Designed miniproteins, single chains, continued (5). Designs and how they scored, part 11

Each design is a single chain, and the fold is of that chain. pLDDT is the mean over its residues in the fold that is shown.

## One batch from the design tools (miniprotein)

Design m16351
Fold by ESMFold2-Fast:
Structure m16351 (fold): chain A 100 residues (1-100)
Amino acid sequence: SEIQKEAEEAAALVADAAGKLFGAKSEEEAEEIVAQAKEYAKKNFSKELAELIEKTLDRMLAAVKEAREKGASEAELVERLGRLVVETVEELQELVKEKS
């Protein structure tokens, strides 16, 4: 299924973005990571998948900014970003089932 392949690629993009965001040294770098991932999603995925991925990326950026403001531990940031990846994969799997 083409939608299954797109969902797998979208999940990989979100996981890659989470890893890069964890390594980001500044808010500017985090914003650039998210901007690049959003541009990729818009160019390569269907509108519905791209919108879901863009929302997830915005939530990840917000989590990184909040973690930095609150002085959250590295472990807390990893858990928050990992949770957002898992939730997005579940939403993508549900979308594939609806369209398959």
Scores: mean pLDDT 84

Design m16352
Fold by ESMFold2-Fast:
Structure m16352 (fold): chain A 97 residues (1-97)
Amino acid sequence: MAKEKLEEAAEHLRRALEAARAGDREEAIRHLREAARAGVEALKAAPKDTELISKLIGAILQTIGALIDAELGFPDEEVVRNVEAALRAVEELLEEL
């Protein structure tokens, strides 16, 4: 079910946030990759609801953005902000499911 995969994405985003705040960039990247994977699996499992699909795509793109910023060596504060934004998007979507 899409909800289970989205819950998996939220858990990885929470772990990525903890790692990013601790300055553990490698651990943050690892969890961001798993969050992106889980988000894509949630999208594949989602019912054909245009609003839900659009919100899922938005959350996945925010997660990928945070991953790219972390991999390109953007400042830790920026990576933290982007992970927080991605987590918020996923958690808000989970409340609708």
Scores: mean pLDDT 86

Design m16353
Fold by ESMFold2-Fast:
Structure m16353 (fold): chain A 95 residues (1-95)
Amino acid sequence: LPAIREAKKHLENAKKYAQKGIEALERGDVEEALRNFRKALAHAQRAKLYLGDKVDPAIKAFREAIDALERGDVETALRYAKEALENIDKIIKEL
């Protein structure tokens, strides 16, 4: 697909925002982590328009991270955010 470059750009942005969210969480800034994870989710959802269900595990992991943070479960949120990053990295390497 000629749109593979667009998908990759969105996945790289999802990684960037996920990493910023993890860094915010390590500083105890839950509000900033939530903003960054929501941005990461939006980019992952945009990448899904080009790559289909391949992105679903990352989208699910970001949703779980956001839900965990909204409940105050920082440890679970960190685990899911890292899982989403690993999944996105795998997809980028396969493109």
Scores: mean pLDDT 89

Design m16354
Fold by ESMFold2-Fast:
Structure m16354 (fold): chain A 89 residues (1-89)
Amino acid sequence: IDELIEKLLAHLEKENFGATGLDLMIEELEKLKKTASEEIQKRIDKVIEALEKLKETRPEKELSEEEREYAVLLTRILYKEIKELVEKE
C-alpha cells in the first residue's frame, strides 16, 4: 500500500491536482469504504490520510467537467488496486 500511495501522490502532484479534486476523491473513497471489508477499509483509511495531507498544501480551485470525471475514474482504479493488494494476502 505505501508504494501505491507514493505513486498516487507523485501523479497528483505532477497533474497539479487542487484541493477540490482531492476532496472529490476522498468523498468517493469514503462511500466505497462503507461497503468494503475491514481489511480494505484499513488500506482506504491510509490513502485518505495521505490525500488529506496533500490537500492542505493545495489551492481551492474550480474543477472542469473533464477534471471531475478524471478524479472519479482515478478513484475507481485506485479502489481496484487496493482490492487486488488485499486479495493477494
Scores: mean pLDDT 76

Design m16355
Fold by ESMFold2-Fast:
Structure m16355 (fold): chain A 120 residues (1-120)
Amino acid sequence: VLEKVKELIEKAKEIIIKSLEEMLSLSKEERVEKLKEMREEVEKIFEEMIKLLEENGMYELAELMRDYLEQLNSSIEKLIEKLEDPSRSEEEINEEIELFKELIELQTKNFLLYLENLEK
């Protein structure tokens, strides 16, 4: 179960990072659509993880996954707001995208370490 959860977390991270990198070459409107598509794909992966955890009686970890998804959705919504803000430059938006990418890498690493500790 935990091994499958790790695979799904890595898959979600890869989708997020790839989408963020692809956005650097897109227009503002295309970036917003890309974020919405990414959110839908990642949400499906988290739903699969939550279901797997609940079916295996891991309710506390399933709740943690829901909380993480809510935080991720909040971050995506904030990035969309920044993309739609006409006062922000393309350079500022690109910096925000890079920071979000770094945040996802860090959060994924920390979560995978947490799961490894549960296997001990």
Scores: mean pLDDT 82

Design m16356
Fold by ESMFold2-Fast:
Structure m16356 (fold): chain A 94 residues (1-94)
Amino acid sequence: SEIDELLEKIKKLAQEKLSPEQANYIINYIELIRYEIRKTKDPEEARKKAIEMLEALIEELERWRGRETDPKNKAALDEVIELLRRLIELLKKE
């Protein structure tokens, strides 16, 4: 699905451009979102849960961005945050 493809793209971007600790956090969180979506029987509840989890992840990444002094890492965080925001908008349009 397009959602699965975007989640994989975010995981790969994090692994390539962020610190190992930051990448691992993001990858594990994305896998948790995937698990919750698959586990939830009602599509509307699955979507709502995914949006809430994505918003929580964005809040954490915005905190990291606020503390980041390396322009390259800051730009990478901005890229990940933007892709997460696009996922939320796609989920909301359904």
Scores: mean pLDDT 86

Design m16357
Fold by ESMFold2-Fast:
Structure m16357 (fold): chain A 109 residues (1-109)
Amino acid sequence: DAARDEALLARLIELVRRSGSFGEAAAELARELGDEETAARLAASAEAAKTDPELALVDELLTLLALLHGLDPELAERMLAELSEAFAAGDMEKVAALKEELRARIAAA
């Protein structure tokens, strides 16, 4: 339900603030929910992001989106849509520009 979804999002954002990584936060949330298989998969992805530049970029973008969602949910949804379009188009210059905008929006709040 909506209240449960809001509570899960709030917990995820809090975990992102503590870890600085979406992947680590998502793995911890999955552990808290008793989903050990999802937690192990997410933890493996977070570990891979330490050595894979593409996975590191995705983790950084999701981390910034989660932090922005805690501040401005509507803007976070719009920026997620723009990032999804840029990735689908292979427009990595736009992805880089959106990442800098995410950082600026979070810093200004």
Scores: mean pLDDT 84

Design m16358
Fold by ESMFold2-Fast:
Structure m16358 (fold): chain A 89 residues (1-89)
Amino acid sequence: SALELVREELEKTTDPDDKENLRIVLLLARRYGLSEEAVRHLLKALRSIRRGEFDEAREYLDKALALSNPAAARAIRAVFQTKVAEVQD
């Protein structure tokens, strides 16, 4: 399941910022019922932001948004904007 995928990644992750991003994805998946495919794209988008690869992050974001209902898409966009701003500071 999507929740199991995120929980397994969280257990393997030691970096505090990566753990925070995984907890945000877990919250979004629980609240909005994200599919495993949407979660995989969102995790790749957040990893790309962490590497400063913003064009790649945008491509993965767009794939996650295409698989999401309107409420989920709004929440995902808000998270993405916040995470990009945090790295660019």
Scores: mean pLDDT 84

Design m16359
Fold by ESMFold2-Fast:
Structure m16359 (fold): chain A 72 residues (1-72)
Amino acid sequence: MLEETARILGVPVSVVQLAYSLILSGVDAETAERILSKLYPQSIVDKVRPFIEALEETGSLEKALEEVKRRS
């Protein structure tokens, strides 16, 4: 599922894995984006943002992936 999310968003799987780990650890979407922006280019952070927001809203990787597919 993380690899599929990375392919749909056009980002490295490592960025999706880090975003997922941060949100599951109780980090909010805005803080997760700030952490990612220190490690990755803004273009990558912008692409993963919809996934971060959907994951925070739904609390489910499967539902977040469906939201990303629907917006793409």
Scores: mean pLDDT 82

Design m16360
Fold by ESMFold2-Fast:
Structure m16360 (fold): chain A 81 residues (1-81)
Amino acid sequence: SVEEIKEKVMKLTEELLEKNREKLKKASPAEQEQLAKRIAHEAAAEIDRLKAENPELTDEEVREIAQEVAKLIEERMKEIQ
């Protein structure tokens, strides 16, 4: 289901953010941006993998999940400062 896919992607995103929490706190703004982009790419790869396994998943649903991931990353990055 879309809910299960969203949960898996959000969980991965949170795990990546947590693993990199100390690095993000010590990083320069440029390094923080690069790390955030890498986390976003990992989440996007998981979305692509899950879409391949669930071809009935619409482009709109994929876009919605991607937007939720982007919001989570943005919120966590703000909290680190």
Scores: mean pLDDT 83

Design m16361
Fold by ESMFold2-Fast:
Structure m16361 (fold): chain A 112 residues (1-112)
Amino acid sequence: MEEAERLKRKAFESDVLEGTRYAVELAKLGVEAAKEDAEKAKEIAELLAEALRYLYERAPPEVQKYLEEALGAAEAAVEAEPNKERIYGDLELALRLLEKALEEIEKIEKAK
């Protein structure tokens, strides 16, 4: 939990590119936690959702779609019953969408 809170704080302190990288790491922690502890994974999903709301407001329009979908997946994990399989699926979806968001941000930075 301390590591998850640290990653959320780092996302808030960083630009959109680095913040999205921290959100990817936070999603990876959530996926790992979901294999063992559904309640812990839900707590990490809540921290991820907070980070994604912050990043969404600051992201370029081309990236906002992926961040919005990732936020939806993280919020689904928060709202779900503490079921390891369900929460794992929701957080793995959030991770995949965040990796796509990161790819798009890197393309935009290269195009400038």
Scores: mean pLDDT 86

Design m16362
Fold by ESMFold2-Fast:
Structure m16362 (fold): chain A 88 residues (1-88)
Amino acid sequence: MLSDEIKEKLTEVSTRLALEAENSPEEERKVLEMAFLLTIYELKKEAGIVTEKDEETIKQLKEEAKKKGYLEKVEELAKKMLEEIKKL
């Protein structure tokens, strides 16, 4: 399980994303959601708590994003979210 410190940082980021998504088109909301899930995966990976199921889920997410043309945008947003969480 993620530490309380990381959960608090994730809550801050998710609150900002919720406000951003409120006025965003459905497609942009989906990209933000995928980026947030990928960010959680990267945090779990750094914490050494990633499971095979997590890796399979992220592989499927990346394949879906690639098919829809979102992959680069999702990966870029996830990288920015991860950097923001680490700065908090």
Scores: mean pLDDT 77

Design m16363
Fold by ESMFold2-Fast:
Structure m16363 (fold): chain A 76 residues (1-76)
Amino acid sequence: AVEEAEAQAKKEANDLFDTAYARIDAIGAREPQLAPELRAKADELRKKMNEGTVAESLKYAAELQRLADEAERRVA
């Protein structure tokens, strides 16, 4: 059912956000100057996820993962 797919997408988006916050914390442990900007972006995307539709949740989670990937490349 559509409702089951939406519930699964919401769970996946939340799991991706939790993973991204953990990645940002790890980046901040290595380069403290990068953490505030990344956390501000993560908080903005989390707010959009909470205010938007379930279908958009994975899009916001993917954008946050992209930002974390870019930051990790700068630190590595």
Scores: mean pLDDT 79

Design m16364
Fold by ESMFold2-Fast:
Structure m16364 (fold): chain A 61 residues (1-61)
Amino acid sequence: DFIYVELNINYLKLKKKRLEKETAERLAQTSDPQEKARVIAERDAELKKIDEEIEKYKSYG
């Protein structure tokens, strides 16, 4: 139902904001360029997965 879809989309949007905050904290704690690149790549991959889940929920409505 639409309420379930909306709640899940809102949860996923909050998850994206938490991921961005956690990534910023991780980047602040490292001086290694290779580690920074890895952290950014991991964040981008996870954001892509979350965006794909949001699109999947939107397709149900």
Scores: mean pLDDT 82

Design m16365
Fold by ESMFold2-Fast:
Structure m16365 (fold): chain A 82 residues (1-82)
Amino acid sequence: SSTLDQLAAVLRQHVSDSVASAVVDFLRSNSVLSASDVRQLATFVADEDPDLANFLRSQAVVNSSMSSDDLAQMMVDYLQQQ
């Protein structure tokens, strides 16, 4: 999706290409994300962007499930505010 392409570009400003690719590939492979899926995404970014990891963990607390497109848009919006 265009949102995932935008997320990939923004993520590369904050994390390595390998971590950005892992996040985007996970979101492409999972159209609906459980809270545990969102926590898994947080572990991918935790070492390079602990603030983004904490943001993702907070989303996992308030949402039992969400679409990958919705999470990708939320990540883009969050990162553009940094």
Scores: mean pLDDT 86

Design m16366
Fold by ESMFold2-Fast:
Structure m16366 (fold): chain A 94 residues (1-94)
Amino acid sequence: SSEARRRELLAELARHAASAMVTNDEKSREKAVELATELAGEEVGELVGKAIEAFRNKDDKEFERYLRELERLDPAVAGALRAARDSALATLEL
């Protein structure tokens, strides 16, 4: 069930990150950072928070930079954040 737990946390991360990107809700951003930290440590949590802020600021270059760093540290967390971004873009008609 540790594999099931990891999958659940990744799905929650993607959901909260997408919500933070779409709604600009700070609680959703904080929850995404908390989940990423639980999954892969504080450095990954900080990078997820920065990526969400870059998305909110429409700074695609900074978002891609943080996503590449996340891919190096934890590909699964990077995948969850990429899914969150794709979902947010579809919702925001960007």
Scores: mean pLDDT 88

Design m16367
Fold by ESMFold2-Fast:
Structure m16367 (fold): chain A 66 residues (1-66)
Amino acid sequence: SEMEELRKEYAEAAKNKDVEKIAEVLLRKVERYGDAEEQARARALAPKLIEEAKKYMEKELEEIEK
């Protein structure tokens, strides 16, 4: 099933600490299983969420480096 495939992709992304891929999989889940309003919000927020996820990861790495 598609839900099973999404779970596998999520598990792989989490294992690899790929924040961008985690965000992508979560957005794809909403596209497939969310209602029309949820899908519209996800599409509007997707670029922001991916960008923020990348910034968050970079900031966390910088804090560890201190």
Scores: mean pLDDT 69

Design m16368
Fold by ESMFold2-Fast:
Structure m16368 (fold): chain A 86 residues (1-86)
Amino acid sequence: VTVEATAEGNTVTLTLEGITPEQCEKLALWLISHYDATVDVEHDGNTCTITLRGVTAEEGEKIAEELKNGIKGIIPPASSLTFKRV
């Protein structure tokens, strides 16, 4: 699983590759449960894009760390993860 996380203002965008649609859906639901945010999910081929609105850059860093370590029962540890603040 490869993850690119980008934080811009109060928006965090997660671009994931090597993830199943089911894992992507579970991750989106986990994020909704843990963050007071609007979550949009888009699937395009082998890429899942999750956009969170109403989260801080600090929360974005925490999300990136969770994805790096993996979330039990949802997503394995990321093989590669990049976090960017724009």
Scores: mean pLDDT 81

Design m16369
Fold by ESMFold2-Fast:
Structure m16369 (fold): chain A 98 residues (1-98)
Amino acid sequence: MAEELRRRLEEALEALLAAPEDPAAREAAEKAVEEGKEFLRKEGLEELVEQIEEELKKAEELGLRAEGLAGALAALLAVLNHILGLPNPALDLAALQA
């Protein structure tokens, strides 16, 4: 369940970072972010969902859509890693910068 979602978020982030201008990578990232937000809502973490949506909106207004999506994916991965008790220092560092 959460492990499969974590894997999809990680794959979407890797694809986006490898090809930030690829429309397919951006679309996959958007879908992964929506799945992550829905998971957080079900876990009662609505305040974190609101923070992610606010940061995405700010990034879009600045024309930094790929960076906003990467930040959202990193933040979602950090939360999932915390819930699952999994270490992921590189993604945790990215989330701290978002």
Scores: mean pLDDT 77

Design m16370
Fold by ESMFold2-Fast:
Structure m16370 (fold): chain A 101 residues (1-101)
Amino acid sequence: SEVDKLLEELGKIVDQVPSLSLEQLKEAIAEMNKLLVDLFKLMDQLSKSEQTRVIDRMSELADRLEEIGAKLKDKEKSLAVQMEAGSMKVALAVYRLVVEK
């Protein structure tokens, strides 16, 4: 499905984060945010059960991104990655409240 392809692409970017320079990381964060917008647009067209599955998968990716950020020795990269992971988690928590009603 298209949603699974976007989730796979998001996961690939998350996995690349530890190897990126600060400038490459800024570009990667912008691309992740674009993929998140596209995923949320597609989720509005899915059943509630599929929405929950996608939210759970995105939550797993946000957790992985947070773990990566916590392990980065460069403080500026670590902060940027952890802020992105935190923003994703907040957005997903808000969306989950809407879906579970």
Scores: mean pLDDT 85

Design m16371
Fold by ESMFold2-Fast:
Structure m16371 (fold): chain A 76 residues (1-76)
Amino acid sequence: HMEEKIEKLWKGLKEAIENGDGARAAAYVRLLTELGVPEDILKEALKLVNEKFKDRTDITQEEIDKAYEEIKKELE
């Protein structure tokens, strides 16, 4: 059952990256770290986010927090 949550979060992260939504991508990485996924998966997630959003390193904490709450509701 934990595997299903990881798959959902990974799919959501890839969709956020595809849509150019840096705040949502950062929120997905945060949820993956809280869930305790393996370090290799986290490294890959961070690499994907950094490669896509080099120019967006100044995304606000408010935007990330909002995306985090929205994703949490989607997982319920």
Scores: mean pLDDT 78

Design m16372
Fold by ESMFold2-Fast:
Structure m16372 (fold): chain A 59 residues (1-59)
Amino acid sequence: SKEAEAARKAAELGDAAGAGAAAWEIGQVNSPEYGRRGVEAAAKGDAEEAARYAELAAK
């Protein structure tokens, strides 16, 4: 999805907050657990892990 692609781009730029926000939005539709974990990863500054959860939520 475009949201998962945006999360991945945010992670490439080191934007943990952007990646986490994308994971949360995707998670609201399909998998709230992955959205929440993405936000928690972003709070730790782990943009790559946040983007990974966005990709998992989009599946």
Scores: mean pLDDT 80

Design m16373
Fold by ESMFold2-Fast:
Structure m16373 (fold): chain A 72 residues (1-72)
Amino acid sequence: MDAEIEAAAEELAEATVEAARSLGIELSEAEREQIRDVAAGLLRKRVAAGVSLEQAKADLLATIERGAAEAA
């Protein structure tokens, strides 16, 4: 379970970095690590509340996409 959450958090961090890059924003390694930690915490909280990891990941990806669209 933890390994799956860590993998999902890494994917969310990568998606965030890619979204930022598409907007002309370069994120530092420290910022990427912070995003990954936040994503892992949010995923753990959602799973603990009874949301599937797949749904929690999808919800966070949708939030990243919406944020990028709002900033465009």
Scores: mean pLDDT 80

Design m16374
Fold by ESMFold2-Fast:
Structure m16374 (fold): chain A 73 residues (1-73)
Amino acid sequence: SDVVEVVGTGAYLAAQGASLDEVLATVRRLSEEKGLSEEETEYAERVAREAVARLQAGEDPVAVMRDAALRAQ
């Protein structure tokens, strides 16, 4: 799924220490490049925001990335 790929990239960048703004900019760019709908893009942004918040709270990056991928399918 293109949504899984976009969300996965965003969550990966967040796990590498990227800011919320950097993650959302990447999610938006990839969504446009892949031709995702507005609804799919908004959903990907929502899941990516949640992943950033969880990582900033000190949750396990592997668990956060796995959960983000499951939610995006």
Scores: mean pLDDT 84

Design m16375
Fold by ESMFold2-Fast:
Structure m16375 (fold): chain A 76 residues (1-76)
Amino acid sequence: SEQERLRRKMEEARKELLEKNREVVEKVVEGASVMVEYLGKGILSSKEEGLRYFELGSRESNELTEEALRLREEQK
């Protein structure tokens, strides 16, 4: 009875951790995807345009990375 109750609490805590970790992972994946998309556009462009696409991708990816780190800090 008490052991079953503890097991259920552990399963619920594990699900909550997985759900919060999923948000962090999603933000990291978004950042990577944004960077890849901008790099792809840059490769097909002039050198100057390519550098601008790299700057835009880096900025957006950094913002998403900061958001992911912020979510991780909230889990501490």
Scores: mean pLDDT 69

Design m16376
Fold by ESMFold2-Fast:
Structure m16376 (fold): chain A 100 residues (1-100)
Amino acid sequence: MKSPEEILEEIKKELDRLMALAEAAGHQDLVETIRKIKEEIERLYKEGAPLIDILEQVAESLEQLRKYAEELGLPDIVAAADEMIEKVRKYIEELKKQEE
């Protein structure tokens, strides 16, 4: 139903919210990590990567971010990352149903 542009825009908005949480927590290193995820999305999209490949890369990057936030003892950021990972994986499953 949603276009690739709409899906990526939604993910970017959620990443902006996650960045705001990291900034409020005083963790500039997490802010930079999230910024790099956003930049990777933009690069892959401009290079014409399939949406499913972009989403799988985002999910992997969010898993690493979640682990790092857990090591820093930031449960609110861990919870937000978990929610985003679930949403991204839901989009991946929906796209897989449309591969044929």
Scores: mean pLDDT 83

Design m16377
Fold by ESMFold2-Fast:
Structure m16377 (fold): chain A 80 residues (1-80)
Amino acid sequence: MKTRVIHGSLDSPENNREIARALVEMYRLSVEEGVDSELVLTGITPADLGKPEARAQLDQAGLLMTEAIDELRRREEKRR
């Protein structure tokens, strides 16, 4: 198991992009290497995860993850 630690305030677009990139790398490691990974978010408490703002930011991070995966696929195809 490989652990990724990201310090995130949910108010930061940069942190959301870092989370998306970490999720893409975890997906790659799981599919290509067979390595289980986990993502640990610091600066966010369990109570914060219940807030509407936290949910909106997690939804946004999910969209950025999809965008990052699609961008990586396009860059790999064009690199040849």
Scores: mean pLDDT 63

Design m16378
Fold by ESMFold2-Fast:
Structure m16378 (fold): chain A 83 residues (1-83)
Amino acid sequence: MTKEEFFELVKELIEAVMNDDYERALEIIDKLPISEETKEKLKELVRNRAAPGYIADIIEKEIEDPELQEELRKYVNELFKKN
């Protein structure tokens, strides 16, 4: 999976959570190239209606790539500035 593909999946996950699309959010988590432990943590957060920003923060902390972390932060900030 490329960095671009990973970022697109994370964007889709955050958008699904923001839209209360629970099934889609869980499906996207299963597609992420992260540990099963982190996937279960994210699924639990989705089930408990955690804020999209908190879900993004958990994903950011699991990413070792600082460029991808920065792009995720920018995306979340843009969502919160939604017109």
Scores: mean pLDDT 75

Design m16379
Fold by ESMFold2-Fast:
Structure m16379 (fold): chain A 96 residues (1-96)
Amino acid sequence: SLDEIFATIEEIERLIRENAPLDEILAGIDRLKALIEQHLPSFSTREQLLVGIHVLSLNGEILIGAKRNNWPQEDVEKLNAALKELNAALVALARS
């Protein structure tokens, strides 16, 4: 559901703010991607746009967190790769 996607994004953002282990953040992103793949095709155009806006916000939080917490470049690259996959899935499903 839409609420479950938003709750998952909020949880990932909290993990980032709390400087949680990389594996927990990546697991959260994987869960978010699975929820988007499962539910996004059933959403209205408005709901799909709302999900897109919240995912964009998550990208911003990750960049802020990386800078604030002085994350290693390797960790930032892994997070960027996961976000690229998430964004690609979102775009592909929204075009269908």
Scores: mean pLDDT 84

Design m16380
Fold by ESMFold2-Fast:
Structure m16380 (fold): chain A 64 residues (1-64)
Amino acid sequence: ELRVSEEELVELAYRTGVSVEQARRAIELIRERGLGVSPRAIARHAGVSVAAARGILEFAREKA
């Protein structure tokens, strides 16, 4: 299943302009609900913009 290292999480946070904690929350939601989760749901859960949520979701799809 989706595995994201601490180093990948830091890089993802930098690329999407969010905190590491926000990136972690987004990845946790994707792990629990799957790649079909909406960017808006990720944005609300992680406290990030929909644009950042889309970037995080694309990263997760590339890792799968």
Scores: mean pLDDT 83

Design m16381
Fold by ESMFold2-Fast:
Formats: C-alpha cells, sequence, structure tokens
Structure m16381 (fold): chain A 74 residues (1-74)
C-alpha cells in the first residue's frame, strides 16, 4: 500500500540521515564521498515520495532531506 511504502521510505531516510551524521563527524575525504552518495540516495527516495505520495508525505520527505543537507553543510 502507499502507506506501507511511505513508512518504509521514511525509515530508510532516517537510517541514511544517521549514517550521514556519522560520516560527517568522521571528517575524512572518503567519508565525505560516502555521505554524498547517501545524499543522492535520499534525493531519489524523496523524488519517489513526491511522485507516488500525498502532499503531506512529500513535505515530510523534503523536511528530512533538508535536515540531511544542513548536516552536510556543517
Amino acid sequence: SMEEEFAAIMAEMERIKAEIERLVAEGTPEARARAEELMDRAERLATRVHITGSEEQAAASQAMLAEMNRIMAE
């Protein structure tokens, strides 16, 4: 269902966010490159929610993506 797919995507985005936080804290060029790959993954997940989900679901995934971008900018 759309609800089950959304829940699965949000859980995956939370896992990606936690991994990005660890990689940014590690501070190596290799960790930064891995975090950038995870950002690409998160962007694709947010795009999928935008296409398949409700306006509220799209807003939630975009908010998560914005938090990840803030972490990457630190």
Scores: mean pLDDT 86

Design m16382
Fold by ESMFold2-Fast:
Order: sequence, then structure tokens, then C-alpha cells
Structure m16382 (fold): chain A 96 residues (1-96)
Amino acid sequence: SRLDQIYAQVLQLVDDTIKRVRELTAQSRSAEADRVVQEMLAQVLALTADLTPRQKSRLAQRLLDEILEKYPGDEIAESVAQTVRAALLDEAAAAR
């Protein structure tokens, strides 16, 4: 489905961002790591813009659960996933 295609693309962006943030953090490049997260977040919001509030909330929860299962105990992965979840839930709430 279209929703599954959007989810797959969002998951790939988040996964790629976690890897890049990990690399930048290891090099003490925190400002660049933050920029990468913000750029990814803008792309996620653009990809999900046409989703209903309920679809955004469900996608946010599914994404968080999947990232936490894939990267158990990874503080960087958890931080990135939580940032995306918060932004999607804020968008869902604003549309109510």
C-alpha cells in the first residue's frame, strides 16, 4: 500500500540517520549530528504530510517500536526515534 511505501522510506531515512549520527558523535561533531537529525526530520514530515492524524500516530509508534527492537540499548537510536515520534505526534495533535 502507499502507507507501507511511506513507512519503508521513513524507516530507511531514520536508519541511515542513526548510522550517520553515530559516526559524527564518535568524532565529537555534535553540531553536524544535530543538523543531520533536523534534515532527516524535515524529510520525514514532508513524506508524511498527507497522512491523517491517526496514520501519523500509528506510523510514529510503529517506527519507535521497530527501531528499539533493531537497536536495543542504543541511546543514539532511541534519541533519534523519539525525536521523530515527538514531531509526528505534534503534527497529529495540531491537526485535531
Scores: mean pLDDT 88

Design m16383
Fold by ESMFold2-Fast:
Structure m16383 (fold): chain A 88 residues (1-88)
Amino acid sequence: MANEKKSQEIIEQLVAEYQKEADKLYERLEAEGASEAEKFDVVAAMLRELLDAALKAVGGLSKKVVEQLEAARAQLDAQVAALRAAAA
C-alpha cells in the first residue's frame, strides 16, 4: 500500500518536472547556439535517464505506469534512430 502510493507520487512528480527541465535545457542550448539535432539528443538522453530512474523506483508496483515508461523509452529510441538517419 505505502509503496504503491509512493511510486505513484514519484512518477507524478517526475512527469510534472520532465517538461520544465526539458524547457530549461532547450533554453540553455539555444543560448549556446546548439543545433536542433544537438538539442534533441541532449533532451532524449535526459528523458532516458529519468525514465530509467522512474522505472527502477516503481519496481512493478504500478504495472500500468511501468508499461507507459517502457513505451516512452521505445519512442525515444525510435526518434533518436530517425534523427541519426536524417543526419546521415
Scores: mean pLDDT 66

